Designed miniproteins, single chains, continued (4). Designs and how they scored, part 41

Each design is a single chain, and the fold is of that chain. pLDDT is the mean over its residues in the fold that is shown.

## One batch from the design tools (miniprotein)

Design m13403
Fold by ESMFold2-Fast:
Structure m13403 (fold): chain A 90 residues (1-90)
Amino acid sequence: ELKKKAEELEKEIEELRKEPPSKEVVIKLVELLIELAEVYFEMGDYEKAIRTLREAIALVEGWLPEDDPRRKPLLEKLKKKLAEAEEKKS
């Protein structure tokens, strides 16, 4: 079931990537990438979880300006999850 959930999230993410870029599309992508990373983590695929979280961080840093109120909370959430996944890999 986890593998099927990951595959469905991957499809949804790829469809969303086809949308014209905007802050709202990026926010939706980041939320889906967080969910996908959580699924990979539950599957014990820490390498995929780490890669997915790093992509989400790069999207937030690249698309959300410093004064966007969503930027800092998303980065804090993502970096915390990344640290957890990196610790499990060790």
Scores: mean pLDDT 85

Design m13404
Fold by ESMFold2-Fast:
Structure m13404 (fold): chain A 115 residues (1-115)
Amino acid sequence: SMREKLEKAKKEINKLFDEARQRVLEAVRQGNLEEVERILDEFAKKVRDIAKKAGLPVGLIFKLHSIVLNLKREVVRILRDPSLSTEEKAQRVEELLDTAKENINKLLDEAIRSA
């Protein structure tokens, strides 16, 4: 059923998110902006691939992808701010990651309720 596909995709996306979160925060603490961008680009691609393989609606795939791309833009903006310390950057990036995870789960939960 569509509901089972959504629940499976939600579980896979959350697992990948938690793995990406740890890698991003480690790269931020190392001051490695290029690695942060690589991790988030890989995550965006994997989320899209999971959603497509699960047969999720095109509009939902687009919204999920947009959340991840917006996360990348905001993270890069913070990492390029010369007024912020490494620890302040890590804290702000962690807050952005938490918000993105909440937005992804809210979107998927709304889709599950409608299925």
Scores: mean pLDDT 90

Design m13405
Fold by ESMFold2-Fast:
Structure m13405 (fold): chain A 61 residues (1-61)
Amino acid sequence: MDGLLAEWKATADTMSVDELQDVLSHLEKLLQQQQAQGNTESAQRLQGLIDVVKQVLKQKQ
């Protein structure tokens, strides 16, 4: 689980700001969908991925 977030951060670090913004938009849509379905575990994982993308975006700006 920690390994998944570490790999995701490494991948995000290679992306451009535009690519990260596109990924963030898709992840936020997936998060809203999982929350609507009551999939709390999936929603929690998506929130972790979103937080990583937001951190990387701030570092690249």
Scores: mean pLDDT 80

Design m13406
Fold by ESMFold2-Fast:
Structure m13406 (fold): chain A 83 residues (1-83)
Amino acid sequence: KPTDPLVLSAEDSINSALLSLQSGDHKSAESAAETVVLLADILKKQGRNKEAAEFYRRAAEIYEKLGLHEKAKEALEKAKQAE
């Protein structure tokens, strides 16, 4: 079966965020995490609630690593609502 482009985009954004964190590019890491949240919002609208919840949690982990505790909390609440 063809690979899902939304899942691929979310995985690519997570990988980009992690690489940006390693290089000290915190702005790019934050932007990539925001893209993951947006893609999870689209997955939730498509009824793909389990996948959306998983990507919201992964975005929250990136926000926590950036010290953005409020954004991490918002992403975790979205994950809880998606389940």
Scores: mean pLDDT 85

Design m13407
Fold by ESMFold2-Fast:
Structure m13407 (fold): chain A 77 residues (1-77)
Amino acid sequence: MEEEARRLTEEAAEHARRVWEVYREAGGDLDAVEADERARAAEAAAMRAAREAYERFGEEALRRTVEAIARVAREAA
């Protein structure tokens, strides 16, 4: 259980990193990020992983996943 919850959290964080990678490549141009198919796919994948964490493991798993995504944003800024 804990290992599976951790994997979903790690997957969401990895997908979030891909979104921020596109953001850096675009030089902070949010319109370019929104138009980028890689960023949209990664954002959708991160949201799916967060939803699965909540459905399978509850609020604590969702909280950890959201915090991991937020941490990626802080590291990228």
Scores: mean pLDDT 79

Design m13408
Fold by ESMFold2-Fast:
Structure m13408 (fold): chain A 70 residues (1-70)
Amino acid sequence: MQPSPDQLTRTLSSLIDDGQYDEALRLASRWLSPESLRRLQELIDNVNSLSKEQLLERLREIAREQARES
């Protein structure tokens, strides 16, 4: 069962804000394509260089792309 883009963004944002990167990637692997999952990994790798606002915008982009059919 796939979450909505807003639900996915909120869940991933909360986990990342709490420093639970492994859990964020684990949950995301159930819903995201390999390409979107790679984007999420790169986002996490650069999290210390991003503001909370930038992090949320990037997560929304990933969730929106995942919501689109091929």
Scores: mean pLDDT 77

Design m13409
Fold by ESMFold2-Fast:
Structure m13409 (fold): chain A 91 residues (1-91)
Amino acid sequence: MEAEEAVEKYIEEEAEKVARKIAEIYVTRAGRFDSIEEGYEQALEYARDTLTGKNPGKFEPQTEEGQKLKEEWEKRGAEARERIRKEVAEK
């Protein structure tokens, strides 16, 4: 199987899937965005960068609550990236 292609496809799906949830959390809990759409583009880019290990610090929340969510997501993203690679290699 094309392991690299499978990882890339999974990153695409997961980034799109979770980016909106990240944006919703920041709008709801941090109260810093006027709309979900304003946070979505940043969250999408952040999710892709986190999953690929490129620039996990790109998403810049303006509140302490948001900063804690970012740190938690960075940790989860690193673990997800390792899990994806292991699952693709094992199958």
Scores: mean pLDDT 58

Design m13410
Fold by ESMFold2-Fast:
Order: C-alpha cells, then structure tokens, then sequence
Structure m13410 (fold): chain A 87 residues (1-87)
C-alpha cells in the first residue's frame, strides 16, 4: 500500500510540474514544448489506464514509469522554453 501511495504522489508531483511548464510554453507560443508536454501526459495516462486491472505491484511500477516519463519530458520542455525566452 505505501509503495503505491508514494508512486501516486510522485506521479502527481511530476504532473503538476508539467502543468507549470505547459502554462509558460503557451504564454511564449512555444508550440514544440506544448506538444511535447501534452503528448507525454497523454502517453502517461494511457499507461496508467492499461494497468488499471493489474496487480498493485504492477500499478505502482506503471505510476513510477509514468512519473519518470513526465519528468524527462518536462525537463526537455523547460530547456525549449528557456531557449525561447533567451532569444
């Protein structure tokens, strides 16, 4: 139970960070960063939905993988946004 709760918290924190970057990207008109974040969030949602009938361990693993995927895409989107702000 604790592992699933911790994985869910990590995924939620990653999604919140992605939402902040998405807001910045939209304000700058950085469509490439917007598309990257939205696509990654959709892929993460699909992963979580596909694991809904799986074991608790598989659900926790899927949430951890989804969080990592969102974190990596958010980092790349932050780089794109920073580059556009510097231009």
Amino acid sequence: MKALEEAAKKALEAARRAAKVLTRARSLGDQKAVDLVLRTLQEADDMIQNARDSSLDDKAKTLEEAAKKIEEATKEAEKLVAAKEAA
Scores: mean pLDDT 82

Design m13411
Fold by ESMFold2-Fast:
Structure m13411 (fold): chain A 116 residues (1-116)
Amino acid sequence: GLQEKLQREKLLQEYLENADALKHGADSLESRARRLADEIRKNPSVSRETVDELQRAADEAVAAYQGAADYLRQAGSLSSPSEAEQLNAEADALEQRGKDLGQEAKRVADEALKRL
């Protein structure tokens, strides 16, 4: 009925808005991680391995958030509610991976900054 159509339209809009938020978050994380890695790299007391670990964790977090955004964009374009729900679940898993990797990158950065 009309109510189901309105709920569906709202859900599709929500998927697309969440996709945009995740993409902007990923771009922001990438820029901040790059700037932080460049600043840490200027300090000769911090090992190259530490900078590489930070960049790897940040890059993997960015990729996970971008993947989640892609799945949500796909969900927002689908006519099948069950297929959209499956893609949303896959996006949730990637967002969680991005959060875990972002926490790892923060831990590495915080430890490197203590050596400054």
Scores: mean pLDDT 84

Design m13412
Fold by ESMFold2-Fast:
Structure m13412 (fold): chain A 65 residues (1-65)
Amino acid sequence: GEIDEIENELSEAIENKDKEKLIKLMTEKLGLSEEEAKKAAEDLLSGNPEEGSKLILDALEKLAK
Protein backbone atom coordinates (compact mmCIF):
# COMPACT_ATOMS: atom_id res chain seq x y z
CA GLY A 1 0.00 0.00 0.00
CA GLU A 2 0.89 3.69 0.07
CA ILE A 3 2.36 3.45 3.59
CA ASP A 4 4.63 0.54 2.56
CA GLU A 5 5.90 2.60 -0.40
CA ILE A 6 6.64 5.60 1.84
CA GLU A 7 8.47 3.37 4.37
CA ASN A 8 10.58 1.83 1.58
CA GLU A 9 11.52 5.25 0.17
CA LEU A 10 12.40 6.56 3.66
CA SER A 11 14.56 3.50 4.40
CA GLU A 12 16.41 3.92 1.09
CA ALA A 13 17.04 7.63 1.73
CA ILE A 14 18.34 6.89 5.26
CA GLU A 15 20.66 4.13 3.94
CA ASN A 16 22.00 6.51 1.25
CA LYS A 17 22.28 9.39 3.80
CA ASP A 18 20.28 11.56 1.41
CA LYS A 19 19.13 14.44 3.62
CA GLU A 20 17.39 16.32 0.78
CA LYS A 21 15.39 13.21 -0.23
CA LEU A 22 14.34 12.62 3.41
CA ILE A 23 13.12 16.22 3.76
CA LYS A 24 11.18 15.96 0.47
CA LEU A 25 9.52 12.66 1.46
CA MET A 26 8.60 13.92 4.93
CA THR A 27 7.08 17.17 3.65
CA GLU A 28 5.34 15.77 0.53
CA LYS A 29 4.26 12.31 1.78
CA LEU A 30 4.00 12.67 5.58
CA GLY A 31 2.70 16.26 5.73
CA LEU A 32 5.45 17.47 8.06
CA SER A 33 6.50 21.11 8.02
CA GLU A 34 9.85 22.01 6.44
CA GLU A 35 11.26 22.77 9.92
CA GLU A 36 10.07 19.43 11.37
CA ALA A 37 11.39 17.52 8.32
CA LYS A 38 14.82 19.19 8.53
CA LYS A 39 15.12 18.39 12.24
CA ALA A 40 13.99 14.77 11.75
CA ALA A 41 16.41 14.27 8.83
CA GLU A 42 19.33 15.70 10.86
CA ASP A 43 18.44 13.48 13.85
CA LEU A 44 18.10 10.36 11.66
CA LEU A 45 21.45 10.93 9.93
CA SER A 46 23.30 11.96 13.13
CA GLY A 47 23.78 10.12 16.44
CA ASN A 48 20.12 10.59 17.47
CA PRO A 49 18.02 8.36 15.13
CA GLU A 50 15.43 7.52 17.85
CA GLU A 51 14.17 11.14 18.06
CA GLY A 52 13.92 11.43 14.27
CA SER A 53 12.10 8.09 14.01
CA LYS A 54 9.47 9.23 16.53
CA LEU A 55 8.43 12.19 14.34
CA ILE A 56 8.10 9.89 11.31
CA LEU A 57 6.13 7.23 13.23
CA ASP A 58 3.71 9.86 14.60
CA ALA A 59 3.11 11.15 11.06
CA LEU A 60 2.60 7.62 9.68
CA GLU A 61 0.02 6.89 12.41
CA LYS A 62 -1.97 9.96 11.34
CA LEU A 63 -1.92 8.79 7.69
CA ALA A 64 -3.06 5.26 8.67
CA LYS A 65 -6.31 6.58 10.14
Scores: mean pLDDT 77

Design m13413
Fold by ESMFold2-Fast:
Structure m13413 (fold): chain A 91 residues (1-91)
Amino acid sequence: MELLEEALRKAQEAAGAVPGVVSAEVVLTGPDTAHLSIVAEDREAAERGLEAAVEALQATPGVGAEVRSRAFLELPDGRVLGSALLGLRVL
């Protein structure tokens, strides 16, 4: 659905605009679930990126979203991976 796809695109864009975020990706993992992945220079940037993405998604009119889980992992190169599993619906 176009509305949901636009919301996910805006979430990815918002995360990618955060200083220190290297990459941001939002992928549908099921009919009503999505996985958000952010690679950042440090933990603080990963946390800000994840927050920006979730805020942008929740700010989209007609879209319902819940954060089911969040995790942060230090990568071998010293960067941080922030991830979230999202439940989605069109309202």
Scores: mean pLDDT 80

Design m13414
Fold by ESMFold2-Fast:
Structure m13414 (fold): chain A 102 residues (1-102)
Amino acid sequence: RMSKNQAINAAKRAADRAKELVRSTPTVSQEQQETIERELDELLQRIENATTPEQLAQELLFFASGLTIITMLLYELGAEKEVIDEMNEIANEIDKVAEDVR
């Protein structure tokens, strides 16, 4: 089983990388970037505040879903294939982390 601290650290790394990929996409507006970064930070806070393994897994699944929604937005805004592929890999990593905390 993955520890809570390992899961939180994985989610933090995923959020940081997602933020970099969003910032690297020139068609994303400053307002969209700020909104995405706030939403990712809120999802991370929910993960950190989880008190049971079941709750932690659920919040990680919500985070992975959020990453998928961001990926869809980036695709619509014409992000490069490499950015979309990396976003999908990050979302899949967090889905696996959610499985490993149970």
Scores: mean pLDDT 89

Design m13415
Fold by ESMFold2-Fast:
Structure m13415 (fold): chain A 81 residues (1-81)
Amino acid sequence: AEEEARRAASTEPDPEIRELVLEGLLAALAGDLEKAKELFKEAALKGLEKEYPELSEEEKEELAEKAAERGVAQAVALKEA
């Protein structure tokens, strides 16, 4: 499970975003879904700021929230596998 989490996070080329994704996956595997969601949201916000700076802060927060929800769902699936 932890090895799978590290492998998934390693696909992110940005080291700061990668670290947040890894910490989120590890938090989800530990059962801390609230912490995992916050970490995934932070990672998504950093990615959106980098790739889509033209989006409003509100739009970025809404997209990051949805990305974090999907991240938690994927991490739960990884834990159950």
Scores: mean pLDDT 76

Design m13416
Fold by ESMFold2-Fast:
Structure m13416 (fold): chain A 68 residues (1-68)
Amino acid sequence: GRKAVVVTDGDEASTERGIQGARDNAGATEVEVIEAKDLEEAVRLAEKLLREHPDVLVGVASDEGVGG
């Protein structure tokens, strides 16, 4: 199985959905959660993780969502 990292802005419901998606859709057997202060920081951290560890599955979870 693959490792997944869910980067969250602290919203519990969005974080749990991210974890579930990693397990069900990506087949992750290990999920780590990293808390960011806001969505912008979460996206920045996720992009950095993907660049440094392309073998790791990375998701972003936020109550604000993405877009406007």
Scores: mean pLDDT 74

Design m13417
Fold by ESMFold2-Fast:
Structure m13417 (fold): chain A 66 residues (1-66)
Amino acid sequence: MTMTLKAKYDFTGSTDTEISFKKGDVITLTNVTSVGSEWISGTANVNGEVKVGNIPLSAVEVVSVS
């Protein structure tokens, strides 16, 4: 499963387990394993940087799911 997300806000993770991004960034999230009410987990590609961790759902909008 792959999700394409767009950042609504600048977000800076406190650790490498939290994925940091800037407002307007397009995030491709693969291997989504934990979809909760407030956070999603997976492998994210943010502007060519690949990180594994958590993304706050309030800071992103879902553009597509494939």
Scores: mean pLDDT 76

Design m13418
Fold by ESMFold2-Fast:
Structure m13418 (fold): chain A 68 residues (1-68)
Amino acid sequence: SLKDQLKELAMEEAALTLKRVGLWLKRTKDPSASDAERDAAQREIDRIDEEIDRVTAQEHALIDQLRS
């Protein structure tokens, strides 16, 4: 059902958010990291942000479908 799909997407969003938080903390708490390593970590965070945006867009589309 659309509601089950929405629940599944919400769980995916939560998992991505937790992964992002962990990566952010690792990046910000490592004073020995090189600029290259910090840049690599930021690129990974950026990719996760793009995934969250995609999941959120799908959630909004399903909510619109429920109201249409």
Scores: mean pLDDT 82

Design m13419
Fold by ESMFold2-Fast:
Structure m13419 (fold): chain A 107 residues (1-107)
Amino acid sequence: SSDETKKMIKEAEEQVKSAKTKEELKKAVELIKEAIKNALKNKDIESIKKALDVLSEAINLAGKLKDKETLKLAKEAAMYVVKNSEDKEIILKAIGLALRAIGELLD
């Protein structure tokens, strides 16, 4: 449901903000990926946009932590959006996030 997806995104946002370890950050990105899958199934564009915003924050933190496992997972989540979305704005945003995650992985 849309309400359940919004709750998952809020929980993931709180987990990203409170993450102190790579393991905690990876769990937050796993939750974002699940929320993205649910939002895509429901064609909930607003929830997809919000989940991608949280994913962007997670990529920034994973880059600072040199957390390559979380960066790989974030890239996969963004590429899942590229493959499964029909919205051009959403696809372009997800491409940008995937490229940022790849850039951090190459450092």
Scores: mean pLDDT 89

Design m13420
Fold by ESMFold2-Fast:
Structure m13420 (fold): chain A 80 residues (1-80)
Amino acid sequence: SPEMDHILARAEEVFEVVSAESTDEELIAEIGDLLAELHANRDDPAKVAELMERMRELVERLGKTEPEAAARMRALLESA
């Protein structure tokens, strides 16, 4: 669906930001794993909503150490 394609595009942009701007290799890997799960579950809106919430939680965790990168990722997630 166009809505799901939009959500996935925003999640991909979150991964691009964290990969480019973060030094937290474990968190980059966790967001990458969530992006892969989002693609695998793209036909399950309830699972996608759960995975997007987990991505928001990881971004808030990053905000404690890397607030500028986290703010950019949060803006992308709010537009999803």
Scores: mean pLDDT 86

Design m13421
Fold by ESMFold2-Fast:
Structure m13421 (fold): chain A 108 residues (1-108)
Amino acid sequence: MEEKLKKIEEELKKKGIKTSEEALEWLKNDPDLFKQLVALAMELARAVAAGEPRERIEALLREIADLLGLDEEEKERFIELVERALAGDQAAADEVERLVEEKLAELE
């Protein structure tokens, strides 16, 4: 996971992308599943920071879960884990990372 994130960071740096908005537009238009996931994660972080309604946050989490190929039970668990991670639960954050890594490996 960290290696893929570093690669995206290096690509952004090489392209001279400096704003989060420009990065988001570039990432979301890429057909690479991981880049689309990063774009949705950036939108989620912005929505949380802006204090957007829970319905919008849940919609973004469901979109991420759909991209990862999660079933309905896995989506519910994923949303719960991400909400706990956003509240500062490091164990939940570690579990989210593990789940995302496992699902991305299945899609490669």
Scores: mean pLDDT 74

Design m13422
Fold by ESMFold2-Fast:
Structure m13422 (fold): chain A 83 residues (1-83)
Amino acid sequence: SELEEIIQKLEELAENEYKEELEKIERELDALVAQARAARAAGDDATYQAYLEQIREKYEELLRFLAEKAGIDIELLYELRRE
C-alpha cells in the first residue's frame, strides 16, 4: 500500500545513513521481545505486560525516527493512527 511503498523507498535510502540507527532500534526491540517471552514463560503477567508496553513505545519511537529522517510530517503519523 502507500505506507509500504514509502517504507520500501526509505529502506533504499537508509542503506548508509539510517542503517545503524534502524539496527539499534531493531536490536532493542528484539531484546524486549525476548524478555517479554521469558516473563510469559515464567508466568509473570505483570512483567510481561510491562514489556509489551515498552515494545509499543519502541515502535512509536521507530515511527518518529522515520518521520524525522524521511521528512514525513509527524501530524501525518497521527492521522494514520486513525481513531
Scores: mean pLDDT 72

Design m13423
Fold by ESMFold2-Fast:
Structure m13423 (fold): chain A 60 residues (1-60)
Amino acid sequence: KKEELEEALRTGKNLSKFSYEEIVRYLKEHDPFVNPDAPDEEIERLAKTLIDFAEEREKK
C-alpha cells in the first residue's frame, strides 16, 4: 500500500484512492522536506494541491 501511494504521488494516477488523511500521514512520516511539526492545515493544503494536480493530469 505504501508503494502504491508513492507511485500515485509520482505519476498522479490513482491518487483518488487515498484520503487526505492518508496522504498527510505519509508526507509527515516519509518526506524529509515536509516538517512533521507543520500545522495540519499546511500539510492538508499540500495534499489537496497534489490531488488536484493529479486530477487535472487525468482529465488532460
Scores: mean pLDDT 68

Design m13424
Fold by ESMFold2-Fast:
Structure m13424 (fold): chain A 89 residues (1-89)
Amino acid sequence: DALKKFDKDGDGSLDKAELDAFFQALKDKNLSAEEKALLSVFDKDGDGTIDEKEFEYILTELGLKLSKEEKRYFLRSLGKNPSDEEIEA
């Protein structure tokens, strides 16, 4: 349900622009109530950060299919520097 509020195209997937908006809001700490609810679903340890494992969990739960470049972009935006091998699977 929180995902449905964030997924504006309604196909059950988040595109690059939707993910960019989510991660930008995360960095700015200007999350709406809906975005905070979405974050709390994925950040279940409550530390306020999304690590690489949590990001992969997000991709799995949302059924997202991101390109290698898109995965690298979002992981880098979270402070990670994945290798090509790490983001290919």
Scores: mean pLDDT 53

Design m13425
Fold by ESMFold2-Fast:
Structure m13425 (fold): chain A 55 residues (1-55)
Amino acid sequence: MAEELHVVAATWEDADGRLQTQHQVLPREEAERLKAELEKAGVDARAVPITRPSP
């Protein structure tokens, strides 16, 4: 049974010009919602699956 976990990675610049990075492990549905919210705010966000088929 796949957990369908995704990593949501987001990067943005602070007011001081410092790059901030945040990544959180969430279920697929929550990850997709978070990504949409971040994109709406103009933040570069990606949601990638963690579970990969091992050879």
Scores: mean pLDDT 73

Design m13426
Fold by ESMFold2-Fast:
Structure m13426 (fold): chain A 69 residues (1-69)
Amino acid sequence: VPEVDPDLLREALARDPSVSDLVVEVGRAIDARDREAADAAIERLERALPDYPGLVADVRAVADHALAR
C-alpha cells in the first residue's frame, strides 16, 4: 500500500506551512472521489516543494491507489 513518509512530510511542513493545507485538500479530494481536485492539489504541492520530489511522488501514489478503486 502506498504511504507518505511522515518524517519527510514534517520537514516539508517546517519549510512551508501551506503544505499542510494542500495535504488536507488532497485527502478531502480522495474522500470525495474527485480525481481532478486531487490532481490540482498535488500540482500545487509540487510547485510549493520543488526540493521534495519524493514526497510529492508518494502523495501522488497514495491518491492514484485510492482513486483507482
Scores: mean pLDDT 77

Design m13427
Fold by ESMFold2-Fast:
Structure m13427 (fold): chain A 59 residues (1-59)
Amino acid sequence: MQQAQQLVDESGDRAAAGQQMDQQQLEQARQLEKQGLVKIVTLPSGIQVAVFATPELGA
């Protein structure tokens, strides 16, 4: 029980939750990229996005 750092833990928890969601999306995109279904592209802003690598699947 870490009551002494409760405020810091709350701030970290909120930031971690948001970043974890983003990491989950990237993790799924990486799995699809390894299968050759999508390609991960890093934008100039440092954001990574997944785009379809196979035009055939563009349904």
Scores: mean pLDDT 58

Design m13428
Fold by ESMFold2-Fast:
Structure m13428 (fold): chain A 100 residues (1-100)
Amino acid sequence: PQRWLESSQRVVRVVDIRVLETKNREGETVYRVVVTLLFEDGEEISFGLYQSSREEVERVYRELLELREDQEALFRLLLELATKNNNFALQLAATSALLR
C-alpha cells in the first residue's frame, strides 16, 4: 500500500473506515482501525491507521465515524493519530488532502 508514496497524486476523500481483526506473526489476535482513501487517479488504498486493544480501537473507530461527513476534520484527526503512531505514509496522505 505504499505505491502512491512516489506519486504526485493527492488524496480526495476517505471512502471507508472499518475495524480489522487479524493474527500477528506470533498468532496473537490484534485489532486495527483501517481507513480507505480515494486518490485523484481513482485508486482506493487502505491504510492500517491504529493498532491497539479491542476497546481502544472501537473508541477510535466511533470517533472517526462521527467526523465522516466533515472530511477536513476527519483528515485532521487522521493526521494526529498517524503522527502519534509514527505512520509516515498515512501522515503524508492526510496532509495531501488538507493542502487543497
Scores: mean pLDDT 76

Design m13429
Fold by ESMFold2-Fast:
Structure m13429 (fold): chain A 104 residues (1-104)
Amino acid sequence: MEELEEEILKIASKYFNEEQLKHVRAALDILRDLGMTEEEFRELVEKLKKANSKEEILAVLQETIDRVAKRRMEELKKKNDVVGFVSAGILQAGARYELALASK
């Protein structure tokens, strides 16, 4: 996991400064907490290698956050885990906020 997160940050470092990369790292940490798998991190690395701008990287990360959070929330909803569902929603909002800070 950490090696894949570092590879993503290395790709992002072409378009983001040091302060912005801290927010990208925080969003990746939240994705892991939302249950993003090692295989999904590898797929994210491959998608980001094809990105040619800051905007394309942000779009890929935003899509990934929404997909992973939706899957996690749907799993928790089916189990009637209300606390887990609310927590996953807070994590999704936090990851989106981190990307918004990275975009400034």
Scores: mean pLDDT 88

Design m13430
Fold by ESMFold2-Fast:
Structure m13430 (fold): chain A 93 residues (1-93)
Amino acid sequence: SADQVGRSVHSVVDVIIQRAREFGDDTTVSQVRSMRQQIQQQIQQGNWDGVLSLVQQVRRIGRDFFRRYNVPQSIVNSVMQMIDGAIRNVQQA
């Protein structure tokens, strides 16, 4: 359902926000929180192409963030798997 897809996307975005907060990266927190609001608006409009584009941008921001802070590869792999799952769910919506 659209609600399940929305929840999976929000869960992924919230994980990136939480990790950025743990490292004190206020810039990344603000950027990803802004994108979370845009994603919510796209979901409300039924614009899944817009949601997909924004989630893919969150994926790039997350990868750059993890590389910048030398986050352990096991954590990176776990989060990227969640993001890839959310992308698949959006593509099927």
Scores: mean pLDDT 84

Design m13431
Fold by ESMFold2-Fast:
Structure m13431 (fold): chain A 89 residues (1-89)
Amino acid sequence: MEELKELLKKLEEILKLAEEGAPQEEIAERLRELAEWAFEQAERTNSSFLYRVSAQLFQLADLAEKGYPKELIIELLKELIKEIKEKIE
C-alpha cells in the first residue's frame, strides 16, 4: 500500500513536469527510473499490479524517447494515475 502511495506521488510529479513544459528527454528519463523502481517494488512484494504498472511505465518511457506527442504522454499518465488512485481508494 505505501509503495502505491509513493508511486502515485512520483507519477504526479512527472505529470506536473510534463504539463510545465519540461523537455521530453527528461520526462522519458524520469519515467524509466520510475519504471525500474516500480519493478523493484513488484519483485519485493510479488505484486502482479506493480508488475503491470512497471511494464506500462517502461512503455511510456519508450513512447517519450521515440518523440510521441507530449499530449499523448500526458493523457496516458493521467489514465495510469487514475488507475492507481482507484487501487489505493
Scores: mean pLDDT 85

Design m13432
Fold by ESMFold2-Fast:
Structure m13432 (fold): chain A 74 residues (1-74)
Amino acid sequence: DKKKKEKEKKKIEDSEKELKEAEEQAKFLVDTQERSNGDPAVVQESRDAAEEYVKKKKDDYDKIKKKSKDIIKK
């Protein structure tokens, strides 16, 4: 049981790391577009795409966290 709980905690940590990396990558891409592109529409599309990508990763993280938390509590 303790080993199972440790594995689930690692899954949460790995998913949190993936989410943080996704947030950093999204910010880098948006920042790059803002610096190099004077077209507000293209910059806005980049922001919208970045927000959707991060939202998807956050939803995945939340699902993993909920499932793992339920396993840890048992």
Scores: mean pLDDT 77

Design m13433
Fold by ESMFold2-Fast:
Structure m13433 (fold): chain A 55 residues (1-55)
Amino acid sequence: SKLERLKEELKKRNKTLEEAVKLPLDAISGQPATHTVELEGKKFNLSDSHLKRLL
C-alpha cells in the first residue's frame, strides 16, 4: 500500500522517525494531520506537507 512505501521512504530519509516527526511538526503546526503512520510500534500523525517534505 502507499503507507508501506511511505514507511520505507521515511525510514531511508530520516535518522529516526521520532526526530523526523518532531522537527517538521514545528514547521507545519498550522496544518491538520492527514495520515497515521506506524513505525517501530509507535503511531505518528503526519500532514500532507509533512509527507511531501519527508518523501
Scores: mean pLDDT 55

Design m13434
Fold by ESMFold2-Fast:
Structure m13434 (fold): chain A 110 residues (1-110)
Amino acid sequence: MLDVEVPESVTVAQGGSATVPVTVRASERATSVGPIGGMGLDENNRLAGVQAGSTLGDVEAGGTVTLPVTLEALPDAKAGEYTLEVTVLGTGEDGVLRGGSGSGTLNVVG
């Protein structure tokens, strides 16, 4: 299983970018670990106009990997407080997909 930890609070400016350290802990070895999505959602599940990307990493059994997830806010991104949810997948040594999710607060400032 992959345990995903997102920082409690992240701030990004409209039209700007921020790099967020997402920590993944693994009970068993996983390769090609990376986010399949990251979304800024308000209390009404509306998208903040923020895009997410990251580099893939490998993690050893009982170990951790920190993924630098880049958040890019569109110029029209709406200022406010959102939930940042990050879902991560990786491949176990048995070829089986392993996954997990973590969440934090995303603040978009204008």
Scores: mean pLDDT 74

Design m13435
Fold by ESMFold2-Fast:
Structure m13435 (fold): chain A 96 residues (1-96)
Amino acid sequence: MESSKEIREIFGKAMEFAREFEEKLKKIREEGKTAKAEELEKLKEEVERLKEERIKEIEENEKDELARKIAIMLVETEAEVTLKYLEKLKKEELEK
């Protein structure tokens, strides 16, 4: 009876790690809208760096294996979506 509180706490922790990372990526996406192809390449490198740093922080600070796994999957997914968006912007800039 009642793992529901523990489930909410696990998802809450995972979502908090993902939310802070998403805010950083949102800023990068906004910067990408006005960036030239060379600048977009640097923004892609920054996304990869931020992803690696956030995964390391999760691995060092999150003791619950399930929360850690969920947080890492969310971070990797957000990074992949952002990288695909920046690649699309780069293609559009190069086609001008």
Scores: mean pLDDT 80

Design m13436
Fold by ESMFold2-Fast:
Formats: sequence, structure tokens, C-alpha cells
Structure m13436 (fold): chain A 75 residues (1-75)
Amino acid sequence: GAGEIREAARTLGLDPDVFELEPGVYGVLLRGGSNTQEAIQLARELGERVEREHGFETLLVSGGGTTGLVILRRR
């Protein structure tokens, strides 16, 4: 759940905002990228981490400005 996503983000040195959009589906905002490309890459790295360690599926990676977004589904 959100706790597992926050733990993975903490391991990567990130401080995400995590929202449960619907049961088992989470939106995650990552602020503090230097640019949109970096923000998207950080969101992708978080998605890959929670897929490997917590059994999530990455549905979407996106970003705008200095903010990355990843949408995750619990398997």
C-alpha cells in the first residue's frame, strides 16, 4: 500500500506525496527535480523499485515542470 511506496521512496532519498486513487491504485507525486526529464526519471526509478520489491505494476510515468508522476497498481 502507500506505506510500501513511501518506504521504497525513502530508500531512494525521495519524499513523495502518495494518494490512493481507488482500491489498490496509487498516484505518486515526486517534487524537487531540476527539470521535467529528471523528475520523470525519478518517478520511473520509484516505479521500478516498488515493482521489484513490493509487487506493484507501473501503469503510467509522466511529469511536468519539476514534478514527476507515477501511477501504481498493487498486484
Scores: mean pLDDT 83

